# Designs tried in a protein design run: designed miniproteins, single chains, continued (2). Part 105

Each design is a single chain, and the fold is of that chain. pLDDT is the mean over its residues in the fold that is shown.

## One batch from the design tools (miniprotein)

Design m7876
Fold by ESMFold2-Fast:
Structure m7876 (fold): chain A 106 residues (1-106)
Amino acid sequence: APSAEERELAYEIGRRKGLEGARRANEYWARGDLEKARRAVEEAVERARKEALERGLSEEAALLAGLYAARVIAENTPPELAAHAGELAGRVAAELHAAGARVEIE
């Protein structure tokens, strides 16, 4: 399980990458490029996870960073993009649950 320090850093990474992703997604959405807007959401979540791993955080903490990025995007985008971010957050939450279960079973 992630330490309190790992969780705090994961949330900081997620918030920063989520706000950056929301900005890019909103720029694409404003010009009618919904495909690129959705891709910007997905890339922000993946970059949050990647940065957390590069910073030496556990896989569970990296998934938390991605989950928090998706949540931040949902709070900062139009309803259509927020729904996409919410669906992605659900998938990341399922991966986080599976990661915790693997540690318990192994």
Scores: mean pLDDT 84

Design m7877
Fold by ESMFold2-Fast:
Structure m7877 (fold): chain A 63 residues (1-63)
Amino acid sequence: AQKLYDEGQKLRAQGKLDEAIKKYEEAIKLDPDFSEAWRGLAAVLAAQGKLREAGEYAEKAAE
């Protein structure tokens, strides 16, 4: 999970938002309790203007 999250962070920093989303989703699939991956996904969705989805994933990160 951590390695996929780190790859997602690098892709996000490069502006590769769709690829970053895929890495965060893979991290969550391996570890659904990995709050940082949910937060990363929410942040990328917000950056794409998908505010509704970003809010839903941010709430998952807060659980």
Scores: mean pLDDT 78

Design m7878
Fold by ESMFold2-Fast:
Structure m7878 (fold): chain A 58 residues (1-58)
Amino acid sequence: MRLARAVKDVTVDAPSVLQLKVGDLVEVLKEYPNGDVLARSLKTGRVGLVGKDLLEEL
């Protein structure tokens, strides 16, 4: 399982975006060429897109 941590709050109100708080753990499911990552929140189980620059790999 590929784990990452949010390094910044993600508060964008968009249906495709994964909203996160700093320190939230996610599973990285897929990386896209544009720098987006499809991730699952370990806290909520939600799946969505987040910028790779907002994640620190563990």
Scores: mean pLDDT 80

Design m7879
Fold by ESMFold2-Fast:
Structure m7879 (fold): chain A 72 residues (1-72)
Amino acid sequence: SAAAERERQAQIDALEKRISELTERNVELMKELKKALDEGAAQEKIEEISNEIVEVSKELARARNELRALRG
């Protein structure tokens, strides 16, 4: 139905927006990690940033897989 197609398109649009936001966040975190390493930041801070990069990467992979499934 036209309603089901609109719902699917809304899900695709939401996933594309989420992928864009997560990609930007990943770039920011990579820059923050480089700065922390260059400035000799505490190991705990380096681990926090690294763990956040891992989580963002997992969310990106999930969102991309879901988008692929919706698009066929």
Scores: mean pLDDT 89

Design m7880
Fold by ESMFold2-Fast:
Parts: sequence; C-alpha cells; structure tokens
Structure m7880 (fold): chain A 58 residues (1-58)
Amino acid sequence: MEVYRAIRDYDTGLPTHLALRVGDQVELLREVNDNFWLARSLTTGRVGYVGKAHLERV
C-alpha cells in the first residue's frame, strides 16, 4: 500500500475531507486531480480528500 505522512496540519472543516495533524499517516487510494488525493487515515480509518501538498511519501 502507498503510505504518506502529513508534513503540515490539514483541516478544511469539510465533511468530505480528512482532518490531519503533522505526522499522521494516510494510505493513498486514488489521485483525484493535481491538488487532491483520496486517502484513508491510518489513525482514524476515515476516507476523504487531502491536499497532496500536505503529504510526503514514507
């Protein structure tokens, strides 16, 4: 599985987006566009959109 780590806090308040803190890990499920990925939080198990600029490969 492709695992990424949050390098910045990410919280848009939108129900379709993940809320992440620096150091949280996510599994990449799908690239949606140049700005957003669909991912699953390994901390909470939630699936949602994340800004890809907030993530780095582990």
Scores: mean pLDDT 83

Design m7881
Fold by ESMFold2-Fast:
Structure m7881 (fold): chain A 55 residues (1-55)
Amino acid sequence: SEEEKIRARIELLEEAREGMKIIAEYVIEDEEELKELFEKMEENTKKKIEELKKK
């Protein structure tokens, strides 16, 4: 179903975000830079999820 397809895409997006956060923690030692990146990733992920749900 279309709803199942959207759900799978949201799950993939959330999983990819979590993986990127782990990688960022290994690469970025500055706590302020890391926090700003995490906030940006969270905002971008939320916006994309809302776009996917809008359909």
Scores: mean pLDDT 81

Design m7882
Fold by ESMFold2-Fast:
Structure m7882 (fold): chain A 97 residues (1-97)
Amino acid sequence: MINPKPTLKELLEKLLEIKKLLEEGKLEEAKEKAEELLEELKLRFGEEHEIVKLAEELLKKIEELIKKGEKPDKETFDLLLQLEIELAVEELKEILL
């Protein structure tokens, strides 16, 4: 959590691991990884950044699925895709700037 800040590649790899865990129905493990990702995103972007808000929404969705005993749905995977796109945009900004 403290220096060095996580790289965009490391954040993307963690997001892909969360996606795999959700596809496998391992919701508790996905929650733990989503909590780790959220903390790392806060360190890199700050708490008010859109990417952090998306990660908070993903974590809340996973928690709701666990509480209700439901499987990951299209909304869960759409949130993951949106996070992947936003992280890719930030990587492009760092290359171009």
Scores: mean pLDDT 82

Design m7883
Fold by ESMFold2-Fast:
Structure m7883 (fold): chain A 64 residues (1-64)
Amino acid sequence: MEELEKGNKLAAEGRYEEAIEQYKKAIEKDPNNAQAWLNLAGALAAAGRNGEAARYGAKAAELE
């Protein structure tokens, strides 16, 4: 999924807010993609948004 790949590249560049937006788009297209939820949680944690990261990480676990 292009949005997931774009988000991963942005996160690797330290552009976490832009990565978060791409991961959200990936989830909108495929809400059952556990990897997109997990990657969103990682980007949120890197951005210091730890409460949101924990909630989205729990959602990823439900989809495994």
Scores: mean pLDDT 82

Design m7884
Fold by ESMFold2-Fast:
Structure m7884 (fold): chain A 89 residues (1-89)
Amino acid sequence: MKKKIEIPLDDTVENVVNKIKSALNVPFYSTSYDKSLTVKDLIEKYGLEGLKKFLESAIPPEYPNAKVTDVKYDEKKGKVIFTIEYDPL
């Protein structure tokens, strides 16, 4: 299956992790809200490849074969659009 997800550049990495979990119907939330690092910060430091690695690391372990595809940076709209390809449970 494929799930398309949009994240704002000013969103925190913590919020992105929670959004991925919610999109895949995993009922777990992080207990840490102290991460001030944003999606924009990740792109500026590590590029889109670094962001892709982060997004893949944020996929719940219940989906071991899931991968991030089709990462698009939309600077004018201030967002990143990506797809998660996964096997249904």
Scores: mean pLDDT 73

Design m7885
Fold by ESMFold2-Fast:
Structure m7885 (fold): chain A 57 residues (1-57)
Amino acid sequence: TEERKADLRASLLALQAAGRPIPSAAELARGTGLSQATVRRIRRELAARGEITFAPR
């Protein structure tokens, strides 16, 4: 749902602000109930905007 996607974006931004590592797509999917494809898309969108950083695979 759109609410879960918004929650994921907020959680990723909060982790980045706290200096905590960004979890894997599989871990985020498990925690949010979103598909790994949706999680990867949101992570890439935030990274492209410079909002978060994560190690390349």
Scores: mean pLDDT 76

Design m7886
Fold by ESMFold2-Fast:
Structure m7886 (fold): chain A 88 residues (1-88)
Amino acid sequence: SEEKLKKIAEEVAKAVREVVRQHGLDPQAIREAVLKVPGVKDAWALRIPAVGAGERDMVLVFVETEDGIITVLAEAGSDEVKVSIKKK
């Protein structure tokens, strides 16, 4: 179950990276791509705007699965994402 959750997280992270590369931090495009990943039940994407000098816009993605919750953080100008997993 934890291994299955990690595999879903890897596929979700890949989908988020690909969308950010093509469309930037578009919450709708990110959510639509994540919802296509097998094992994802639902997903929400929230844009967090930069408010200070040196800060970057971010999108926080919350992903519901059978075995737990996956959170993905994407930043403007980066092809990398930060992933957190919370098992039931």
Scores: mean pLDDT 83

Design m7887
Fold by ESMFold2-Fast:
Structure m7887 (fold): chain A 119 residues (1-119)
Amino acid sequence: MQEIPLPKSLEEGKAELERLAAEFKASTDPAEQRALLARMASLMDGIIDYLHENKASEEEIEEALRFIRDLLLELGAAHPEFRDALLAIFRALASRAKELFPEMAERIEALVRELEAAA
C-alpha cells in the first residue's frame, strides 16, 4: 500500500478524505474499494496525529471526529456491504483519539454511540 503523507492542515486532510470518499462511492471494484478504505483509515490516523502534534483545541478535535463520522455514515449508505468495516474503522480511530486526548474521552465515546445508533 502507498503511504499517505501527513496533512499540512486540517482543511487539507478533510479535502483529501472527501476526494478518497468520492472515489470509494464511485468505485464498483471491491479490491479498489478495500484499497481506498485502507488509504482513508491511514489518512484519518494522520489527521488525529496532526491535531495532537499541533495541540488542537477540544472544539477542533470534536469537529474533525464529527466530520469523519458523518463521512463514514455517508459511505455506509452508498455501500451497505461495508457498514461493519466502516464502523470498525471509526471505533479504532476513536480508541486512538482517546489515548491521545484523554480529556475528550466522554465526548469521543458519545460520537461512537451516535454512529452505532445510525449504522
Scores: mean pLDDT 82

Design m7888
Fold by ESMFold2-Fast:
Structure m7888 (fold): chain A 105 residues (1-105)
Amino acid sequence: SMMDRLRARFSTLSLEEVLEGGLNVMRELRSRFPELAPLTERVAALLEEILNNPELSREEVLAKLREVLALLEEGIERFKDDEVAVHLLEVARIIVEVAIEQVEA
């Protein structure tokens, strides 16, 4: 599937590049769906905290990524009737799942 190809591609990237990919999706969501701003701003803040604080423990990084995952899952359920919003949120969810897998490895 397209999502399986996306997952495979991001799995070859560094954690920094994966998190930057997540931030790019948040910018796209904010531009197209301003009503998602509280969600996209919180997700972006969490990803930026990981990128800007290399001193964070593995457990702190995983806790932040799991909070992002929960926020994205809430967004998918809330916007389930909008195919484009759901698609972009699912793309972001896959990127965050890859980040979790890389940190746990």
Scores: mean pLDDT 88

Design m7889
Fold by ESMFold2-Fast:
Structure m7889 (fold): chain A 82 residues (1-82)
Amino acid sequence: MSSLKVKINGKEYVLSGTSDEIIKKAIDLIEEISKKYNFSQNTIENIKQTLKDIKSKSKNDEELLEKLKDLFNLLDDVLKDL
């Protein structure tokens, strides 16, 4: 069991479970954020594709969690500039 801490617009989220559970929770969180900040459907689909790429390219759980953390950090930076 693994855990990932991410910060989005000043709020900390903890995603825990298996790698598959963390990916599902990450998708759910992105959908929640996308609704709150009115992301376009195309932007949501691009982020979901990035999550699928992270899952397919990661060799182990540690690499998966690091790539997910990087994605959420990038998303947080984008939201700060809106």
Scores: mean pLDDT 76

Design m7890
Fold by ESMFold2-Fast:
Structure m7890 (fold): chain A 56 residues (1-56)
Amino acid sequence: SALVRRALELLEQGRGDHAGALLAHVDVELAKEVGRLIRQGRLDEAIELLRRAAAE
C-alpha cells in the first residue's frame, strides 16, 4: 500500500504521530500495533512491522 509506505517514511523521520494518523485510515489494527510498539520504546520493531506490511 502506498499509504503504508508513506507512514513508514514518516516514522523513519521521527513523525510517529503523523504515521499513526495516516495508518488509521488504511488499517486500524496495524495503527494500534505500531502505536503500542512506539509507546514501549520498540521503534526498530515498529519500523520492521511497517516495512513488512508495505511489502504485502
Scores: mean pLDDT 81

Design m7891
Fold by ESMFold2-Fast:
Structure m7891 (fold): chain A 59 residues (1-59)
Amino acid sequence: MTADQILDRYFFLRSRYGVSKALEYLSELFGEETAKQIDEALRRGDFDKAREIVEQALK
């Protein structure tokens, strides 16, 4: 699974079920702390940082 596929799933879940469901998905994959770091980056509009965090978490 690529970082882009994970972020696409996050945005899909967020648009359809809300932020809490999207964060739950990331928490299930990477844990609560990493999920919060990704959310913070996306909230700032720092998509490059969010993608980097996902790529590191997949390693």
Scores: mean pLDDT 84

Design m7892
Fold by ESMFold2-Fast:
Structure m7892 (fold): chain A 78 residues (1-78)
Amino acid sequence: MEKVEELAAELARELAELKGLSEEEKEEAARLARELAKLPSVEEQEEIARENPEDDVVSVAVAAAIAAKYKVKFEEKK
């Protein structure tokens, strides 16, 4: 399993906690973030967020997956 997937799940849990989501929603966001991190394109992840604008779980998952991808890419440049 790629490091980006696990990082996305961890970031999703942190973001869900900051937004005050329930423990159940936090774990659901982490699972969704792990799946979204497998997508090769940030554009596809942003499209999912646009289709679910009122779903905080989806919003957190998409944000975490994108952040994880950028964090790994940024670290590779150093």
Scores: mean pLDDT 71

Design m7893
Fold by ESMFold2-Fast:
Structure m7893 (fold): chain A 64 residues (1-64)
Amino acid sequence: MDSVDQRLQQTVAEVSRLVEEGRYDEAIALVEEAIRQAKKDGDEQSVASLQHLLNLLKARKAAE
């Protein structure tokens, strides 16, 4: 995997840990920062994947 794929995997792993602890606000902030970085890189595919993850996190938080 290249550095971009590795960064995405690391972000997903960190988000999973935060979600397990119920820290949805921190997980949302992490994903939003990752989206900003992907947009700077012109990585449309990572942006789409991260936006999908962001929507899932917001939906889960709203179900609290």
Scores: mean pLDDT 78

Design m7894
Fold by ESMFold2-Fast:
Structure m7894 (fold): chain A 60 residues (1-60)
Amino acid sequence: SIRELAERLLEEARASEDPFELEVLETMLAMLYHVAPEEDREWLRELFEEARRLADEARA
C-alpha cells in the first residue's frame, strides 16, 4: 500500500539525523505524492513536507 510505504518512509525520516538520508527519504515521499490517487495526495503532501522540513533542519 502506498500509505503503508509512506508512513514507513516518514518514520525512517523522523529517526534519522543524516541530511543525505533525509534528502533521499523526502525525494521518495515526493515521488509517491506525484503518482498517488487524488484521495491520498493531501495526506502524502503533509508527509513529504514534514520530511523536507526535517532535511532542511538537519542541513542548517
Scores: mean pLDDT 80

Design m7895
Fold by ESMFold2-Fast:
Parts: sequence; structure tokens; C-alpha cells
Structure m7895 (fold): chain A 81 residues (1-81)
Amino acid sequence: MVSEEELTRAMAEIMAGVGKLLASKGKIKEAAEMYEEAAELLKEAGLVEEAKRILEEGAKLAEEAGDYELAEKLRKKAEEL
């Protein structure tokens, strides 16, 4: 059986994948929400470094889409972890 941590990482990766798919369809706000939810899941499991990485990934995605305000919000949230 996979560990609780391993399952949490897998769930967060699935959520990030959904976020990338939403972003590819121009749904940047919904994509960011998926990254924020994935990061919260990781944070609650004690996987703080992975949560920071997911938020930074979401921020980069927002920046590449031209939403600099959203990118800054996500980076600030990562820094506060």
C-alpha cells in the first residue's frame, strides 16, 4: 500500500495536472484555484516544501498567461509557508 504522504503527493499532482489543463483552455483563475488547493493539501500533510513548489509552479503558469497580479499573489503565499 502507498503511504499517506505518497497518496497526498499523488492527489496534489493530479490537481496540478487539472490546473494545467484548465490553463490550456484559458481558465487561468480556475487553474490557480487548483494549484492553491493542491498546496493546501500538501501543507496540511506537513509537506511544506512540496506545497511551496506547487504554488511557485502555479505562479509561473499565471505569469506565462500574463496575469502578473495572480502570479505575485501565489508567490507571496509560497513565501509565507
Scores: mean pLDDT 83

Design m7896
Fold by ESMFold2-Fast:
Structure m7896 (fold): chain A 61 residues (1-61)
Amino acid sequence: DPEIQRLRDEVERLAVRAVVEKGDVELAEAAGAALKEADENPERKLEILERTVAELRERLA
């Protein structure tokens, strides 16, 4: 699913920004955990990724 791939890439980019711009390693670790949760829950994958992107964007604003 191209949408899922795009969201995964965005989570990864935001996790890198958390470390580089804010030194927030815990936020980057939470992003990694969310990617794993999405992989373990295929039926909720889109929902988990969309929520994770929104949360990361809000915390990095």
Scores: mean pLDDT 83

Design m7897
Fold by ESMFold2-Fast:
Structure m7897 (fold): chain A 55 residues (1-55)
Amino acid sequence: SALDQLSPEELELVVRMAEAVDGASREEAEAGAEKSLQNGVSAETLVAVARAMLR
């Protein structure tokens, strides 16, 4: 899975951001992250955006 590019801690950060910003479920957040990674968004970029939005 493309999600394997994220560590467990990085995936949790991305999930928490999606839950906080969009009210997404864990399953929705994981599906969105996987789609972004499959579409060429780097794992580093995805994590950086999540960190910036959560602060």
Scores: mean pLDDT 82

Design m7898
Fold by ESMFold2-Fast:
Structure m7898 (fold): chain A 59 residues (1-59)
Amino acid sequence: LREEAIEHLRSIAPPEATDEEIEESVDDAFAFLSGFGVEVTKENLIPLAETIYEMNLRA
């Protein structure tokens, strides 16, 4: 699950993106979903991780 989300983000991220940046985006998404009692699936984790990663690019 987490590993699949990391691989997905790595596939769409620019080559300069660090493993740390990608893992942080996935971990933040996982923490958000888990914190609100939402069942973490790849279908909800991946889009949220992509959104968090995109927001980090704008910061």
Scores: mean pLDDT 77

Design m7899
Fold by ESMFold2-Fast:
Structure m7899 (fold): chain A 57 residues (1-57)
Amino acid sequence: MDEEVKKLLEQFKENLDWAKEKAIKEGVMSEEEIEKFKEDSLKNYEEYLEKIKKEKG
């Protein structure tokens, strides 16, 4: 993974962490559900970035 993709992933992780904190504070879902959602979201975003990079490389 190149530097640009890493930066995008780091930014996405920060956004997910912010959303996680907010969801916990508001009591919208359990910590386990939030963690799973974060993992699934990160995995989907990583796959998306890899696909874009592969198609343009």
Scores: mean pLDDT 75

Design m7900
Fold by ESMFold2-Fast:
Structure m7900 (fold): chain A 90 residues (1-90)
Amino acid sequence: SAAAEAALDAALAALSKVLDKALVDTLRRALTLALEYARALQAGDEARAAALEPALAAAEAELLALVSTLDEEKQQAVLEAVGAVQRAAA
């Protein structure tokens, strides 16, 4: 959705001021994949959603591992960004 894509762009722009480019790039990949998965579910495309599950699980694991290395303030910023994108996608 346009709202979810706008929320993603805004979140990544804000995070780019406090996080390294490599971390922001990893977040963009993970969140883009999550949005694609959500769109497949909303469209009733069960085959597409199922095909995306392994890549989504891997991206979520990478994101979780990366976030766990951050200080509490940066962890909170990432979690708020993810939450904003999820709310916009609902």
Scores: mean pLDDT 81

Design m7901
Fold by ESMFold2-Fast:
Structure m7901 (fold): chain A 76 residues (1-76)
Amino acid sequence: SSSKKKEIEELERRIVTLESALGLLKAEKDFLRELAERGLLKEEEYEELLAEIEKQMKELEEEIEKLKKKLEELKK
């Protein structure tokens, strides 16, 4: 009972941390777009940085979904 509650709380905290990280990457993506639109970043540099951010976002989204499924199973 107590152990299961701690596992749920730990998963919930980890999900929040990853969602926060995802939010920061989304903000970084928007910032890079603004820099590119203002001509402060070359198109090639923008595309390379964007691809890396999108890769990291996808990995975080996949981990978040996996953890959410585990959380649902524990809350049965």
Scores: mean pLDDT 87

Design m7902
Fold by ESMFold2-Fast:
Structure m7902 (fold): chain A 68 residues (1-68)
Amino acid sequence: SDEEKRAQSAIEIARTMLETLNLSAEEREELQKKIEEAERLFKEGNYKEAYEVAAEAMDEMLRLQKQR
C-alpha cells in the first residue's frame, strides 16, 4: 500500500541519518530506540504510526544538528 511504502522509506531514511550524522552516544542510543519502535510498528502492520515515529526521529536529528 501507499502507507506501507511511505513508512518503509521513512524508516530507511531515518536509519541512514542515524549512521551519517554527528550525534553523541546518548543521542544516538535514544534515536536508535525510536527507530526500532518504528520498525516494530511496521512489522505489526501499523504503517501510519510507524511513519509518524520515523518522521519524529528524522525531525529530532535535524533539530539536534541546528542547535550549536
Scores: mean pLDDT 87

Design m7903
Fold by ESMFold2-Fast:
Structure m7903 (fold): chain A 61 residues (1-61)
Amino acid sequence: SLNEEVKKIEEAYKAGELSLEEAEKKIRELLTRAGYPEPTVLIAVEEFRRLGTIGTVRRAP
């Protein structure tokens, strides 16, 4: 699932396997492939820079 792929990226970053820049790039690519619009992707990347996580993508619109 999308949440599982996001958590893998977050855990790899936390473990030092990915730099912040690499983790941001992977999150951007993942969300873009999942069909999220650019503004949403940018918000998620900014949240990741600030918090180290983007939280769970909202399921109930």
Scores: mean pLDDT 75

Design m7904
Fold by ESMFold2-Fast:
Order: C-alpha cells, then sequence, then structure tokens
Structure m7904 (fold): chain A 88 residues (1-88)
C-alpha cells in the first residue's frame, strides 16, 4: 500500500544519496571516469524514484507522492551540482 511505496521511495533515495557521495569523493580525487559512472548509477536510481512517485500519484497516495517529490528534488539538485563540477 502507501507505506510500502513510501519505504521504497526512501530506499531509492538512500541509494542515490550514497552514489552521489561516492561520485563527490571521486571528483575530489580527480577520478572523473569513476565519478561519471557513479553519477549515471545515481540518475538511474532517481529515475526509478520518479516512477514510484508517479505510481503513488496514480493510486491517490498523496503523502507518499509528496515525500517522494521532496526527496527527488533535493537529490536532483545535488546531481546537477556534481555534473556542473565535472565541467572543465
Amino acid sequence: GEEELEKLAEELARRAKELLEKAREYIKEGKLEEAKKYLLEAEIELGLLGIVIGLSKLLGYEKAAEKGDKLLKELQEELAELKEELKK
């Protein structure tokens, strides 16, 4: 139900956050190819989070959708910042 989708959104957000943190570490080390790989994996997890949010909205699970939207927005902003840092 709604609680299961809420937990799934939190799990996907947690995975994306860990991948973004790894990408940040690799950027600091100058390992840009490894950083790009982790950013791509984070994008995939955020894409899945977007699907979960869409399903929550379709099913009328407004609370799960709202929490998911907040998590997605925060992590997409962090992803964008890290992608900007990769630009020379």
Scores: mean pLDDT 88

Design m7905
Fold by ESMFold2-Fast:
Structure m7905 (fold): chain A 56 residues (1-56)
Amino acid sequence: MSPEEVRELLLSLGLSEAQAREFVELLEAGQPALAAEFLKETLSEEKLAEALKALS
């Protein structure tokens, strides 16, 4: 999945542009564990499940 596709997905789930950008920057920095923790803190359980399904 491209960084742009990931950003569009996160925006559709209700994240701000700044939050979506931070997530993409963490992935590009090679820190997927921190990116996953950021999603868990930012998204509701329902939206987190939807994001993980789309990113898998």
Scores: mean pLDDT 78

Design m7906
Fold by ESMFold2-Fast:
Structure m7906 (fold): chain A 84 residues (1-84)
Amino acid sequence: EEFLKRQAEIDLELGKFYEEKGDYDNAARYYTVAARLYEKIGDFEKAAEAYQNAADAVQKSGDKETFENYRKKAEELRKKAEEK
């Protein structure tokens, strides 16, 4: 589990790196990978945050449908974190 947590942290940093470069497609990809890893280890709070970052990245690239899907996933995971 600590290995997966560290992988998620690295993927979050890569997402930020690509976002700073204006490469929103790669930023969203890495944020989504980080979110899935956090979800697998039960860190629903960080998984939600990563999906929110992915949503914001795809919104900047103009993908409204994927933005809505990631936002709904983030909201669902935030609710799980609150109920945990």
Scores: mean pLDDT 83

Design m7907
Fold by ESMFold2-Fast:
Structure m7907 (fold): chain A 65 residues (1-65)
Amino acid sequence: MEEKIEKAKKLAEELKKAGLIEDYEVKGDTVYLYTSKDVIKFSAAGIEGAAISFETGLKVVVKEI
């Protein structure tokens, strides 16, 4: 569990550095990716979130802020 959370945080941090998301948060078994109101960035965050979910087994939720 903890190893999967660390991997998810690393992947989310890379998305933040790439400018795809504004921020991220991990609560229990769920990873929250926060994105801007840009439809392209929102779509990209959704695709990357699905990849994180497959790699870690954690739930991923993309939220617009």
Scores: mean pLDDT 80

Design m7909
Fold by ESMFold2-Fast:
Structure m7909 (fold): chain A 55 residues (1-55)
Amino acid sequence: ASSEARAIALAGAADAVAAGHSVEEAAQTWLRGAKRAGVEVSEEDAREAARHAAK
């Protein structure tokens, strides 16, 4: 998957966490964003990205 599509999805997840959503909700947001951008990702990968973004 393109790094640009992943960066956009990750930014959405980080924004969700900053808005007070849980890491799990942020991970689901990242998964949906990645799918809309045409990127297939695993739930595990999304959760790890969300946890790192939630720092």
Scores: mean pLDDT 68

Design m7910
Fold by ESMFold2-Fast:
Structure m7910 (fold): chain A 86 residues (1-86)
Amino acid sequence: MTLEIVFKNVTEEQKEKILKRAEELKKKGYDVKVEVKGDEVTLTIGNVSVEFMIGEILRAIGLELDGYKVEVKIEGDRVSITIDLS
């Protein structure tokens, strides 16, 4: 399975935290690709387990409950999560 997470309207502090998380995942052996475009950060994580995927979806739901705009799309073996932090 492949997980794509798009963070929109990130602050510099939020960007640093996202990049730190990406490096932690790389250290754990995950196939992580990071793309930064201004205040937008995209993480693409390959070969994730179902359990890992569920954990990330639950984190996204937590952000939606905190008032952020969250969208989840499931397309075959790919899950895409978009989080607007504005």
Scores: mean pLDDT 80

Design m7911
Fold by ESMFold2-Fast:
Structure m7911 (fold): chain A 58 residues (1-58)
Amino acid sequence: MEKKLEEAKKFRELLLKALEEEDEEAKREVLEYLISLEESLTEEEKKKVLETGLNSKK
């Protein structure tokens, strides 16, 4: 796969694992990945990703 697709796919898989397995460690890894992507995302996209609740506190 191209780098863009590979990165997007990895992110999607990590996100799904963190949400589905409710693994705090996985959520931390996803958060680190989000921080990295945040530099490439627009403000709107960043907000949408954060709203997903990957590492949202109750």
Scores: mean pLDDT 61

Design m7912
Fold by ESMFold2-Fast:
Structure m7912 (fold): chain A 59 residues (1-59)
Amino acid sequence: DHAEEAAKKIKEAAEEAIKSGDKEKMELMIEILKSAIEHGTPIVQKAAREALEKLEKAL
């Protein structure tokens, strides 16, 4: 399922950004997640919202 794979990639990319500790990379990822929430399918939107919450707490 392409939507499930996209959701998994979003989660992995957000986790990598947090582990990097790079504020610029984390801020860029937040922008990507906001776009995914606006334009994604429901499963992608849910994954993006959860990832966004974790990134905002890590900043």
Scores: mean pLDDT 81

Design m7913
Fold by ESMFold2-Fast:
Structure m7913 (fold): chain A 69 residues (1-69)
Amino acid sequence: MEAEKLLKEADERLEANRNASTDELLAVMNEIMQRIQELVYKKLISSEEANEISRHIWERVTAIIRENE
């Protein structure tokens, strides 16, 4: 399903950029957030799924930033 594919791809991208700068991590997060909005617009995922994925991505990004500090 599209939500599962997006989440897996997002986790893989964030892991690949684990040692990147904060600005680069935020740029990756913004690209993922834009993709989430595109899928909502196309009605491929629900608003509830989008909110859960967005929260997961935000928590993941903040955890990586904290780990790198």
Scores: mean pLDDT 81

Design m7914
Fold by ESMFold2-Fast:
Structure m7914 (fold): chain A 67 residues (1-67)
Amino acid sequence: GAEEAIELLERRATLLVTQGREVDSALVQEIIRLIEEGGDEERIRELLKQLGFSEEEAEEIVRLARE
């Protein structure tokens, strides 16, 4: 569900920061909002890719966000 998707998103974002990559916290918050609202899956994937996630990671997060 949404909680599992958000947890994976936050864990991955933390790993990216730990590896010295920049992560846009405003973008993370927008993705969380869209997941919680049951927003457009295509938009969620697009924003996840902008954040630095792979296509596979973006699909997994979207899959977990489904009930």
Scores: mean pLDDT 82

